Designed miniproteins, single chains, continued (5). Designs and how they scored, part 76

Each design is a single chain, and the fold is of that chain. pLDDT is the mean over its residues in the fold that is shown.

## One batch from the design tools (miniprotein)

Design m18806
Fold by ESMFold2-Fast:
Structure m18806 (fold): chain A 66 residues (1-66)
Amino acid sequence: MRLLVSGDLSVEQLIGIALWLMGIPGVEARIVGDNTIEVTGDLSEEELAALRARLESVPGVTVREV
């Protein structure tokens, strides 16, 4: 699985989101530039849907599956 998370986010918000994502078993997150976080992992369809919903709940955040 691979997601791109982008938005009009501060550096502190990006770090906070990345740290939260890295706390999820089976998920890796890295800041790849342009206020974008690349999320990779081996998640079930249900876990992926829950992750997307959580990320999209953050104001100004857009999530794309790649």
Scores: mean pLDDT 78

Design m18807
Fold by ESMFold2-Fast:
Structure m18807 (fold): chain A 90 residues (1-90)
Amino acid sequence: MEEEEAKKLGEEVREAIEEGFGAIGDVERLGKEAVPEAEEAAKRLRELAERARELAEKSSPELAKQLEEWAEGLEAAAELAEKAIKEAKA
């Protein structure tokens, strides 16, 4: 059921965003030593964004809108992590 899949995805999205911002903070504080963790977090954010968009394609219009908003938020968080990684590697 799409709603049940969305609930599970929502829990994973919340966890990944929390981990992502934690990893960004670690990169800003610790530099290059935190980069591998941030790279894994950015990858997870991108993978969840893709899953949200895939689920949106087979969902009701109302649920699809929520899933697309989650995907946009995940993509924005991934871009912030990727920027922090790039700056730390410089």
Scores: mean pLDDT 84

Design m18808
Fold by ESMFold2-Fast:
Structure m18808 (fold): chain A 65 residues (1-65)
Amino acid sequence: PLKGVDVEQALKDAEELRKKAIEYAKQGNFRESAVYATASALLYVAAGKPEEARKAIREVDEVVK
């Protein structure tokens, strides 16, 4: 985990942003989806969960392709 990061809070925030990214993708709002997906992935990486970041990006990509 990145120094000074509250891992518990970062994971909760990442999960919330991940859900919003998927919702925007389903709405066809790909710009907003990309922004939220990127923010979610960065929070997962900061929390020391790079595999979860990859899953989040893949889930959004599945919807937008």
Scores: mean pLDDT 79

Design m18809
Fold by ESMFold2-Fast:
Structure m18809 (fold): chain A 100 residues (1-100)
Amino acid sequence: SVQQSVRNGLQAINSQINNQISNTTDTSTQNSLQSIQSIIQQGIQNVDDIDRTIQIINQGINQLDNMISQDVPSSTQSFLSQIRSSLQDIRGQLQQYQNS
């Protein structure tokens, strides 16, 4: 189902963020990643509400855009861009389902 696919995708993103937090030495970046993780966890909890999940994903993308625009290491920027693309894919999947 779309809900199962979205839940699995968000859980995968949550795990990737957790790994990045563990490998991050900068406290400011770690705190920002934890903020993104909280948004992703909200998405997982609300996956059965398509409109709310899209809203939460949009919040996550906006937060990632703000982080990417700051002076962060290239490796961190690449990671954030990857997560952003994954969220855009999940959002697209939900929007297609909503319009069906």
Scores: mean pLDDT 85

Design m18810
Fold by ESMFold2-Fast:
Structure m18810 (fold): chain A 90 residues (1-90)
Amino acid sequence: MEKIEEILEKMKKEFGLDTELSEEQKEKLEELKKKIEEIIKEIEELEKKLEEALKNKDKEKIAEELAKIARLVGELIKLTIEIKEILLRA
């Protein structure tokens, strides 16, 4: 999770993207980064709830939390694609 942020920073340094990126592109990447961080925190909270539901063998709650996690993962994929498109245009 922190690993995604670390990968993005590493890519910026290794490919000189910090020098090649416009201020608008940098601003957009920071916005996308913050959104990713917020979604990641939501997934972590849902993982805790899922672990609790698993301990209690609550099948309905397990299904509900898994569905929520799947939705958030879908949002992460969309944001990752947007980052990729910005980086490819740099």
Scores: mean pLDDT 75

Design m18811
Fold by ESMFold2-Fast:
Structure m18811 (fold): chain A 92 residues (1-92)
Amino acid sequence: MDALIAELRQAAIDFETLLSQKLGASDQQKQQRVAQAEKWVDSVKSWSLDSQRELLQGVVDSTDGLRQGRPVSEVVSRYTGTVIRVIGDELD
C-alpha cells in the first residue's frame, strides 16, 4: 500500500480545513475545498515519487505556516508557487 499517497491526502485535507477556518469559510466551501484537494491528490498518483514528496513537503510547510500565524495571503502565494513548480517539473 502506498503510504506516501495516504500521507499526502491527509496533509492536503488538513491544509484545506485549516485554511477554510482562517478564511471564515462556510461548511459548504470547506467541503468543496477538501473535495478538490482529494481529486488533486488522485491526479498526482501517476506522478513521480520525487514530485509526490516535494508536493507533500510544500503542503506540510504551508500548514505549519498557518499554524505559526503567517498571513493567509503569504501562505497561499507560497503554496500556489510550489504547486506550479512541481507541475512544471512533472511535465518536463
Scores: mean pLDDT 82

Design m18812
Fold by ESMFold2-Fast:
Structure m18812 (fold): chain A 83 residues (1-83)
Amino acid sequence: MKLLEEGKKLLEEGKYEEAIKKYEEAIKEERSAEGLTNLGKALYKAGKYEEAIKYAQEALKLDPSNQEAALVLAKAQEALKKK
């Protein structure tokens, strides 16, 4: 999916807000576990920990075996706990 690819490129370039926008567009078209996980990763990197937790939890509801979503959830929860 082109939107997920564009989002990943922006995330690699450190353009977190632009990556978030692309992933939000992707989940609007298809609310997939992959899309939700990537949105959570971008939100976490942007310091938006509460939103990262929300989308990582949604990804895990769709795919409980998604290790990347579980990792995003754990990291975001730990970061929020120490704020």
Scores: mean pLDDT 84

Design m18813
Fold by ESMFold2-Fast:
Structure m18813 (fold): chain A 83 residues (1-83)
Amino acid sequence: LEALRALVEAIVAALEAAGHTEAAARARELGERLLAALEAGDLEAAEAYDQELAEVLRPVLAESPAFRAALAAALAALAAAAE
């Protein structure tokens, strides 16, 4: 779950860096709930939060070059840190 927590924080930071403050706040809330649900073993709640997070990210990912650039950099950093 450490890698997933790092990914959520990277997504939120990328949204904030790109100026998507409302989406960043929603992504943080949903990411925290997703992580809590996974730690509790509540897979149905985790799936619901994951889907809602995807709905938040879809338009920003499609329409924001700044978000795509920030996210790509964050994902590359996480991949380099993975063992």
Scores: mean pLDDT 81

Design m18814
Fold by ESMFold2-Fast:
Structure m18814 (fold): chain A 88 residues (1-88)
Amino acid sequence: MIEEKKKELEKKIEEIEKKIEELKKKIEELEKKKEELMEEMKKATTLEEILRLIGEILRLIGEIFDLEKEIEKLEKELEELKKELEKL
């Protein structure tokens, strides 16, 4: 029973670590897109274009913030699972 519980916890740890890695990659992609939009904004000549780009940048910042919060939650879950594994 203890060995089965260890394997189950190890599997859950691996699944969470993989999910955290996937979310971090998504954040990197969104940050790159944000940088591209900021460069585009420097070249924008009309107020309408600037406001549209600001809106898109703010949306990306919000998405990044949400993903960072999800990673924080998963990292806390990962710490608890690792503590349970150490107690076995």
Scores: mean pLDDT 85

Design m18815
Fold by ESMFold2-Fast:
Structure m18815 (fold): chain A 60 residues (1-60)
Amino acid sequence: MGMLVRAIEDYTAKRPDELDLEKGEVLEILEAVDEDHLLVRSLKTGREGLVPKRVLEPLT
């Protein structure tokens, strides 16, 4: 499994390539796409998509 992150707030996808997130949702980092976005996989739903880095925190 890759590095795990958690959503620190709810997020609504604004583009077809983004994921909706619920606060507290755990995701796996698949790829760093740019300075502001990560490609992640939701462990809850199994869906993959882009999410802004600002709404995620690393799991220790």
Scores: mean pLDDT 81

Design m18816
Fold by ESMFold2-Fast:
Structure m18816 (fold): chain A 57 residues (1-57)
Amino acid sequence: AEALRRRIRDGILTLKEALGLSQRQLGHLLGLSPSTVSAILRGTLPPEALAAKLAAA
């Protein structure tokens, strides 16, 4: 869970930086709300909630 959370956050952050996307645009691309993207990037989203959202996508 911990390693997966870090890997997902780092992957999303790298994608955001590489593509120059806003949190809103990144959320649209990934099928996530902008608030969810913000929570992932800040590390405030619980690992179980992150896993559930990714499993649903």
Scores: mean pLDDT 69

Design m18817
Fold by ESMFold2-Fast:
Structure m18817 (fold): chain A 96 residues (1-96)
Amino acid sequence: ASTSATATLGNGGQINLTVTEAGTYKVTVKNTGSTAVPVTVVVSHNGVVVSAPLVVAEGASASTTFTLTEAGTITVTAVSPDPSAVTTLEVTVTKI
C-alpha cells in the first residue's frame, strides 16, 4: 500500500505524510511544477533528516529508500535556488 500527496510549494514549503508503523519505505518525488529550475528536496521523519538531498528536474522523478524505527510524519521540504520560485510536487510513500 502507498499514500500520496500533491502540493504547490514555494521555497521551504513542506508536504507531510503519516506512516503508522516502523519499516522500510520508498519516497518518490515528482516535480510537475511551473519552475524551469531543478528543485532540491529534503526528506525528514519526525524532524530528523533520513536521506541525502534529492535534486528533481522539472518533469522528472527521484526516489530514496530508508528504514524507520517508529511511526510518525514523513516531511518533504522543497528548496529552490530561486526563493520566488513556485513548483508542484507529487510525493508517494510506499512501504516495501
Scores: mean pLDDT 78

Design m18818
Fold by ESMFold2-Fast:
Structure m18818 (fold): chain A 94 residues (1-94)
Amino acid sequence: MPERPPVLRHQVRVLRERSTRVGDYRITVREVLIDGERWVHVRVEHSDGRRLEGAAPLDDRPAVFATVDSLAEAMGLSEEAREALRRLVEDVLG
């Protein structure tokens, strides 16, 4: 939203966290509560210092997997790392 005010004071609570390492990648998937709404937050880190993050509403499964696929492509994840990321997201989604 182009006129979004800076909301640096919103309340964030981590409800669940799952992480794994696959080769040079560290993948972290979290269920977070942001201002009373549940979100899936994904972080992908590479040993070279690159890091990308994305989030989608927990109840919007297509948006969650679109975020996963976008992060995997942008970070150049191996097939093993992509499978690990998908498994962690499925675990968090239930």
Scores: mean pLDDT 79

Design m18819
Fold by ESMFold2-Fast:
Formats: C-alpha cells, structure tokens, sequence
Structure m18819 (fold): chain A 65 residues (1-65)
C-alpha cells in the first residue's frame, strides 16, 4: 500500500541521517567510502519506492471519475 511505502521511505531516511552523522565523525578513507556507498544505495532504494508510489497513485486515477 501507499502507507507502507511511505513508512519504508521514512525508515530509510532515518537510516541515511544516522549514516551521515557517522560520516561526519569518520576520518578513515576506506570507512568513509563504505558509508558513502551505503548512503548512495539507500538513496537509490528511496527513489525506487517513490517511483512505486507514483505508479500506485496513477493506477488509482484509472478508477476515479
């Protein structure tokens, strides 16, 4: 459902904020690269979920007059 997608997006956004705070405190180059990659992966997942949300909204419009 749309509500489940929104909840998942909020959970992923919270995880990104946690990782960004970790990145600010991290000076090791390899650890920073790993954190940046994890953040990038989570951002990609959010984008995919946002696309699915739009698709569900468009499907609902086919039923509304």
Amino acid sequence: SIEEIEKKIAELEAKIAELEAQLEKTTDEKERAALEQEIANLLAEIKELQTKKVELLLEKRKEEV
Scores: mean pLDDT 82

Design m18820
Fold by ESMFold2-Fast:
Structure m18820 (fold): chain A 55 residues (1-55)
Amino acid sequence: MSVRERAQELVERLLNGEITPVEFLLEMNKLASDHPEETKVLIEYQKAALRALSA
């Protein structure tokens, strides 16, 4: 599974209410720490997910 596929899975679990926003942020932070080269992409997924929750 790619970093992007893992990030997308986390977004879907957050939007489905399977994980909390805090758990989502912790998992995204861990993913960014493990894959610093993908940090920019992960930030964009995080921003999109948080925007969707605020809508």
Scores: mean pLDDT 79

Design m18821
Fold by ESMFold2-Fast:
Structure m18821 (fold): chain A 67 residues (1-67)
Amino acid sequence: SPLLEAAEAAIAEARAALAAGDVEAALAHLDRASALVLEYLAATGDAELFAARLAELQALQAEADAL
């Protein structure tokens, strides 16, 4: 799915930004990933994948908040 690929790319960019200490960039990428994951849920109804990605996004948000 192009939406899932885009969401995973945004998550990877968020992780890279967090590793660099760039909280602003990390939060921007997490916002984009969240929007793409919601769009994927709306398009597919895949609640299991949505729940897994939401948990991942929440963990990365907590990591950003700790910086």
Scores: mean pLDDT 86

Design m18822
Fold by ESMFold2-Fast:
Structure m18822 (fold): chain A 57 residues (1-57)
Amino acid sequence: KKEEVTQEFLERVRRIEAEIAELKKVDSPEAKERYQRLLQEANDLLMEHDEKLKELS
């Protein structure tokens, strides 16, 4: 179900965005490292969502 896949994707993206916003308040090297990892996870999530939508076609 495309709606189900999209809902799951949006929920995960929002969680990553919230985590990134909190990390931006903490200006430390460890927070910057975690921020970079979260950006990578968000990018991977976007690619995975795109692939799933193509599979459900």
Scores: mean pLDDT 77

Design m18823
Fold by ESMFold2-Fast:
Structure m18823 (fold): chain A 68 residues (1-68)
Amino acid sequence: VDPEELEREVEMAMLEMEAAVAILAKDYEKAAEYYERLARFAEENGDEETAERARRLAEEAREKAREQ
């Protein structure tokens, strides 16, 4: 596997994990930020499925942040 591709996969996994941890901590503003970063990164790398999922999760996190 290309080292560049491995680094991209690791970056996406880390962003997803950080967003999930923020959700568990109820830090929804931070979670939305991580999901937005994940969505942009995935879209730049042609991963439309991950980008779409991340965008939806970012919107949900923003809604939760507004409720606080």
Scores: mean pLDDT 81

Design m18824
Fold by ESMFold2-Fast:
Structure m18824 (fold): chain A 72 residues (1-72)
Amino acid sequence: MLELPQPSPEDLEAVRDLQALLARAAAEAEAAGGDEAVARELVTRALKEALRAHPDAKVVNEAAERALEALA
């Protein structure tokens, strides 16, 4: 019995904010010469900021937490 939660309006808002934060992180990493350590730190920061801004975005928060675990 695998049931995926349906995205809420708050999940859609969180996705938009996360996309903007990740785009900024990617641009800053590229400006730094594509350093993987810098990119990892910037992505980690973006994910944490999205989690703080949208605590009720359950689907996005689950995906962001999993991404943070993969980056650790």
Scores: mean pLDDT 75

Design m18825
Fold by ESMFold2-Fast:
Structure m18825 (fold): chain A 85 residues (1-85)
Amino acid sequence: SMEELEEKEKRLRASIELAEKADPEDPYVASGLAALADVYADKGEYEKALELYEKALEILKKTLGEDHPLTKRMEEELKELKEKM
């Protein structure tokens, strides 16, 4: 439901904020941003989802490198999101 998505959004945002204060480039932050992006996509907020995926990808490229399997998977998820917009 929309109410459940809004509650999940609030919890993810709070968790991400705390993680960012500790280390904004932690891969855990990227994972949280991707999860939040999925919530926005489920709500039909594709522009917000896109922005969050792009930020997550930037963190993974910097921390794990462009050729890392997790970075490549995030690029594929971002591409799929753009194709559904």
Scores: mean pLDDT 84

Design m18826
Fold by ESMFold2-Fast:
Structure m18826 (fold): chain A 80 residues (1-80)
Amino acid sequence: SAMEEKDEEIAEKVREDLALAEKLAAENPGDEELAEALERAAEHAEGLAEKLEKNGYPKAAKAAREAAERLRRLAEELRK
């Protein structure tokens, strides 16, 4: 259905945004401002996941939750 296609499209976009964040983190080791931005992005991704789940986008919600976890780990690694 169109809704299932939208769910997959949103999930893919979330994964693409995460890949960009991972690239930025790799290119900017020790960047505290980027670490703080990634922490805020993780909080936003968690909120997005809850909204996506409530609106019937389970694949996108899962991608957003996984992105939130990865973004937090990237922020922690940048501070090492």
Scores: mean pLDDT 88

Design m18827
Fold by ESMFold2-Fast:
Structure m18827 (fold): chain A 57 residues (1-57)
Amino acid sequence: MKSIEQLIGEILRKIGEMLDIELALKKGEISEKEAQEQIKKLEEEIKKLLEELRKAP
């Protein structure tokens, strides 16, 4: 089982990835469609990590 610290670390890392995607979109390095799809995937992953965090003692 992942520790609370590991779960928080993974959530923060995924938030950083979302910011990188937003920066890439502003720079024109990716399409808006690609950015939306990647952000949606990261949001779903963060949601799962939050659910794991709620179950951790």
Scores: mean pLDDT 80

Design m18828
Fold by ESMFold2-Fast:
Structure m18828 (fold): chain A 60 residues (1-60)
Amino acid sequence: KAEELRELAEELARTKSVEEVKEELEKAGATDVQGYELPGGYVVVSFTVDGEKITVVVRK
């Protein structure tokens, strides 16, 4: 579900690499998973689930 995957992405992005976050989200059913790191320790993750596009921004 979209809310469950958003929470998962937020948790993982705080402690894991972008590659690990993408892998876990894809396993959980997300598609079009994109992720990148910004200066200052910010991580952005975007993905689609249930036809909804979700973007998560967290700081490590």
Scores: mean pLDDT 80

Design m18829
Fold by ESMFold2-Fast:
Structure m18829 (fold): chain A 60 residues (1-60)
Amino acid sequence: GKIEELVKEILEALEKGDLKSAEEKVKELTKLLGFKNIEEAVDYLIENYGKELAEAINKA
């Protein structure tokens, strides 16, 4: 779905070390999920995709 596609784009940006694109995609995720701020979207990513986030960062 749209959430899974956006998470993939965030992970790919992180693997490339493209922090600006990663931040822009996290802002899109924040709006899509109706979160109040980016920090809540980051918490969501850690809780639901923590392993994938760690792998993406390690590849960068």
Scores: mean pLDDT 83

Design m18830
Fold by ESMFold2-Fast:
Structure m18830 (fold): chain A 60 residues (1-60)
Amino acid sequence: MRKVSLETAADLTAVGAYVSGELGSKIEEEARTAEELAEKVEGKSKERLLEAARYLREKL
């Protein structure tokens, strides 16, 4: 494990989205970033990003 791939970036973005949601900062920007990354990844990472974006938009 040493490859930083789009899947790893997707997972980190999802975690960051939850943190931003709790802090109440840049929620719309984080949701948009997660949605954009979801278009570039497949499978489980895509589902996680879309779920995180949905969570943020519900909080908005």
Scores: mean pLDDT 69

Design m18831
Fold by ESMFold2-Fast:
Structure m18831 (fold): chain A 58 residues (1-58)
Amino acid sequence: SHMPKEEIEERYRKELEEVVANSPDEELRELAERFLREEVPPEEVLEWLRERLEEELA
């Protein structure tokens, strides 16, 4: 299915909020909070963030 950019951005924001609320790691939450404050990132940035968080947490 093709998802419009607006819906993708809303999902990014929601996923970042989930990280802020649920992540046990303060550094990961801080990164997500920074992205939320500055701007909702595009899909590529969210993927990068997710990979980065996984590396840091792993």
Scores: mean pLDDT 63

Design m18832
Fold by ESMFold2-Fast:
Structure m18832 (fold): chain A 73 residues (1-73)
Amino acid sequence: MTPEELLKKGEEALKAGDYETAVEYFQKAIERAEGLLRARALSYLAMAYHGLGEWDKADKYVEEAARILAELG
């Protein structure tokens, strides 16, 4: 499964409210994604952790995504 396919499945899980499954797919996506796609996967991972009430993890991944986006600009 490509990073784009993993991101799509994670987005579907997020939309369904299945935050645990979304975390799994987004974690797999970031392992294989670079640049803008990695930043997007990290942002979605943060959203999934926020949905789980894991705010400290959500904040960490928001910061990581922001750092990548800053390096791309």
Scores: mean pLDDT 85

Design m18833
Fold by ESMFold2-Fast:
Structure m18833 (fold): chain A 95 residues (1-95)
Amino acid sequence: MEEEIKKYQKILEESKDPKERVLALAKLGEIYLKEKKYEEAIEYYKKALELAKKNNLDEDLIFYLELNIKLAEAKKNNDKELEKKAEELLKILEE
């Protein structure tokens, strides 16, 4: 886990490619979400979303990032209905 965090942080420092930087930020968000560090997960996904929108990246990627922000917020706030809806939509996107 710590080695993966360092890997994605290095991509953010060294890469100038917006898509690579968005994917690295999204992976950091995913790692923190799995560790139940919801505020850190939200911060990384929001940074990824802002960068994706500024660079006109794929709408599916933008929607994926928005859903992960909602999932992390739902888990932080113990909003079981929002959590279920976000997980169901994410599952459809990963098909």
Scores: mean pLDDT 85

Design m18834
Fold by ESMFold2-Fast:
Structure m18834 (fold): chain A 81 residues (1-81)
Amino acid sequence: MEEEVEKAIELAKTGDPEKLVEAVRLLMQNADKLPKEVASRAAEEIIDAAKPHMNDIDAGVALVAAATLLVSLDREKALER
């Protein structure tokens, strides 16, 4: 599970927009099974990796998906306080 998150981050670091989509898909499939801080950090890394490729549709989709997940995790953290 955490191993799949590491794989997602590695995919994001390749700089390939198609691999950014795979990275966010892997993160989203495992987000509910991860500590919120781990999922949030992975989402932030995908967002940062997507920024240089904003003119690519796949990178844009990955960025929006990762940002949406990050917002959801932030809300859950506030509610658990």
Scores: mean pLDDT 74

Design m18835
Fold by ESMFold2-Fast:
Structure m18835 (fold): chain A 80 residues (1-80)
Amino acid sequence: MPELSEKELAILKAIAENGELSVSEIAKLTGLSQSTASRHLNKLVEKGLVKKKRNPKTGTTYYYLSEKGILYAVELKEKE
């Protein structure tokens, strides 16, 4: 899809395969730096494909797919 970069697609697929991930876990799975992963995650949240929640006890932010993000990830896997 022309609206998503290759890095954003890699992040979306990593979350789709694992469910809920921190930025450090996404960075490790995608081979991106944490700062690069965080920047692209913010864009995915803005696009409505990813949501975030903070664990107040650990301070860790976790990222998960929205309904739209789940549908998009399924479409990517099916290869038109």
Scores: mean pLDDT 79

Design m18836
Fold by ESMFold2-Fast:
Structure m18836 (fold): chain A 80 residues (1-80)
Amino acid sequence: MDTLQKLKEEVEEIKKQFLENLDKAKTDAEIQAVVNEGLSRIREIIEEAMKKLSPEELAEFEKFVGKQFEELTAKVREKL
């Protein structure tokens, strides 16, 4: 319970920082750097979740992350 909430909050914090960095990016190279860093951080959290969460909690977490990722991908496309 607490672990799932903590991981979801970390994803939301990464999303917030990602959007702030994306807004400040001016060139395609800067946008790509922000995307690569964000993806790296999300991958680390997913790997941590796979080790710590039950199968049911992991399924819920993966659905949550998937929704966040789709939203972020759409915003990157709008920026480009």
Scores: mean pLDDT 80

Design m18837
Fold by ESMFold2-Fast:
Structure m18837 (fold): chain A 69 residues (1-69)
Amino acid sequence: MKTVTFKVYGISSEEQARRVEEAIRAHFPEAEIKVDLENQTVTITFPEDVSVDEIIEVLKRAGFPAEVA
């Protein structure tokens, strides 16, 4: 497993956090997701064979631009 923290701006509510989690979970059901609203970051633990780029693309397609923190 690999853990990476992403900076996702505009997530200042639990509703937005839920949308981020739903987008990731739909593509990577085994991923562990932790949203930090205060810092506007999302920490994701996922399999080694999943790339960071895949996570970023999923978030972008869901309307949440992200980058590695």
Scores: mean pLDDT 81

Design m18838
Fold by ESMFold2-Fast:
Structure m18838 (fold): chain A 61 residues (1-61)
Amino acid sequence: SEKTKLAVQAVGYALRGVGALLDGNNKEAAESFRKAADLYKQIGDDELAAKYQAKADELEK
């Protein structure tokens, strides 16, 4: 289903964000976390959307 596809993509972007963060690439990490947050918001997972938006915001000071 479309919701399942978006959920898988959200997890993928979250993992990319973590990987980028571990490599010290804060700009790419913020972009990936923002994309994850947008996808979680689209599927109605407001808690995970808020979590990843907060991670992106922290990296974009």
Scores: mean pLDDT 86

Design m18839
Fold by ESMFold2-Fast:
Structure m18839 (fold): chain A 87 residues (1-87)
Amino acid sequence: AMTELDKRFKAALEKARKLIEEGKYEEAIELLKELEKAAIAFLGEDHPKVAEVKRLLGEVYEKQGKLEEAKKLFEEAEEILKKNNVK
């Protein structure tokens, strides 16, 4: 059941990374926020995939100069990874 969601999640992350590389930050943020919402709904707030989306979203905000928003997202991602004992 989760295999299709995993493939779609990976494809969405790859699309977001391409948008970031192209400087399309607004489109990347919109896609990443939708992906975060889906990951929380299906996997829970503390899932490592949610941390991965938050980290990438933080990188986009940092590139836009939104340093406080980026910092908050990086801290939220780190906290999720600590709860999951991820190295």
Scores: mean pLDDT 83

Design m18840
Fold by ESMFold2-Fast:
Structure m18840 (fold): chain A 89 residues (1-89)
Amino acid sequence: SMSLLERARRLLEQARRYLRQGDYETAIRLGIEAIRLAVEAAPDNLEIQILEGVALLSYAVYKVVGDLETAARKVLEYAERAIELAEEE
């Protein structure tokens, strides 16, 4: 069966494809799902939990200012870091 981190990696690769096509809302949604899987894989890792928080805050802030491209780029960066940290556990 596919592990939590394998699923997170697949979601992140899908998110990157949507980002390249300009579908920022879908890229953000998939990136946040990838972070949530990393949190589930390493539930005691506070840094991963903080990355989820900053991803959600970035989405909220950049949605209000009308710059979802920047939100998507930041969320995917946080998702990569979260998965890397969970893989070290």
Scores: mean pLDDT 90

Design m18841
Fold by ESMFold2-Fast:
Structure m18841 (fold): chain A 60 residues (1-60)
Amino acid sequence: GEEEAEKLVKEADEALAKGDLQTALDLYRQALELYKKANASENKINELQVRIATLERLLA
């Protein structure tokens, strides 16, 4: 549920802090799908989508 998505966000944040942009991106994407499945708030979904878009731009 939402708690599983939040754990993935924390793991993604840790990967990002270590400079592992690809791992962070993959974990944020997994968290986004879990948030959508759990009907999380639009604010949580939108914030995560912005982070994903930023990382995708950096990795392009």
Scores: mean pLDDT 85

Design m18842
Fold by ESMFold2-Fast:
Structure m18842 (fold): chain A 56 residues (1-56)
Amino acid sequence: GAMELEKRLEELEREGVRHAILGDAEGAARYVREIYELLGKPEKGEEEAEKVLASL
């Protein structure tokens, strides 16, 4: 349900930020992709993941 989706998104966002802080660009990018896939926007997830990989 919506509550379960919200909890998963919060967990993925927290993990993605943690990996970004540690300098793990590939890990951060993977979580960004998973977030956007859950939101039904996988193409945007790929674009945002590429930005993360280029920035870290």
Scores: mean pLDDT 83

Design m18843
Fold by ESMFold2-Fast:
Parts: C-alpha cells; structure tokens; sequence
Structure m18843 (fold): chain A 70 residues (1-70)
C-alpha cells in the first residue's frame, strides 16, 4: 500500500543509488516518490534498475529492503 514506511524505502533507494553514482535526476525521482508516498513493488524497482543498467548487487540490496516491509 501507500504508507510512511514506503517513504523511508524510497529514501533508502536514493541512498543506494548515490553509492553507485546514479544520475542526480534519478536520485531526485526516488526522493520525490518518497515524499508523495508512492506505491512500490519489487517487480517495478527491479525492472527500472535493470533497464537503467545498475549492477545486480544494487537490485539484491533493494529487494532485501522491500522484503523487510513484509
């Protein structure tokens, strides 16, 4: 659903993206989505990261964060 916890999740994505040197626009997108309480699914995040060419280690880290939300 859309919860305060999802906002934190998007911020965690932004921090991981910064670590891998992602473009500022992509980082800003995730922060904005966090502010809007955007819904996220593992499939959506994995697909976006794969299409953007991010390493599998980043995708696995994000998956773990998503799974911690239950």
Amino acid sequence: GVTPEQGQLWKDFAEALKKYGAKPELIAFYYLRAAQGGAVTIDEVEEALKEAGYPDELIEEVRKQLERMR
Scores: mean pLDDT 62

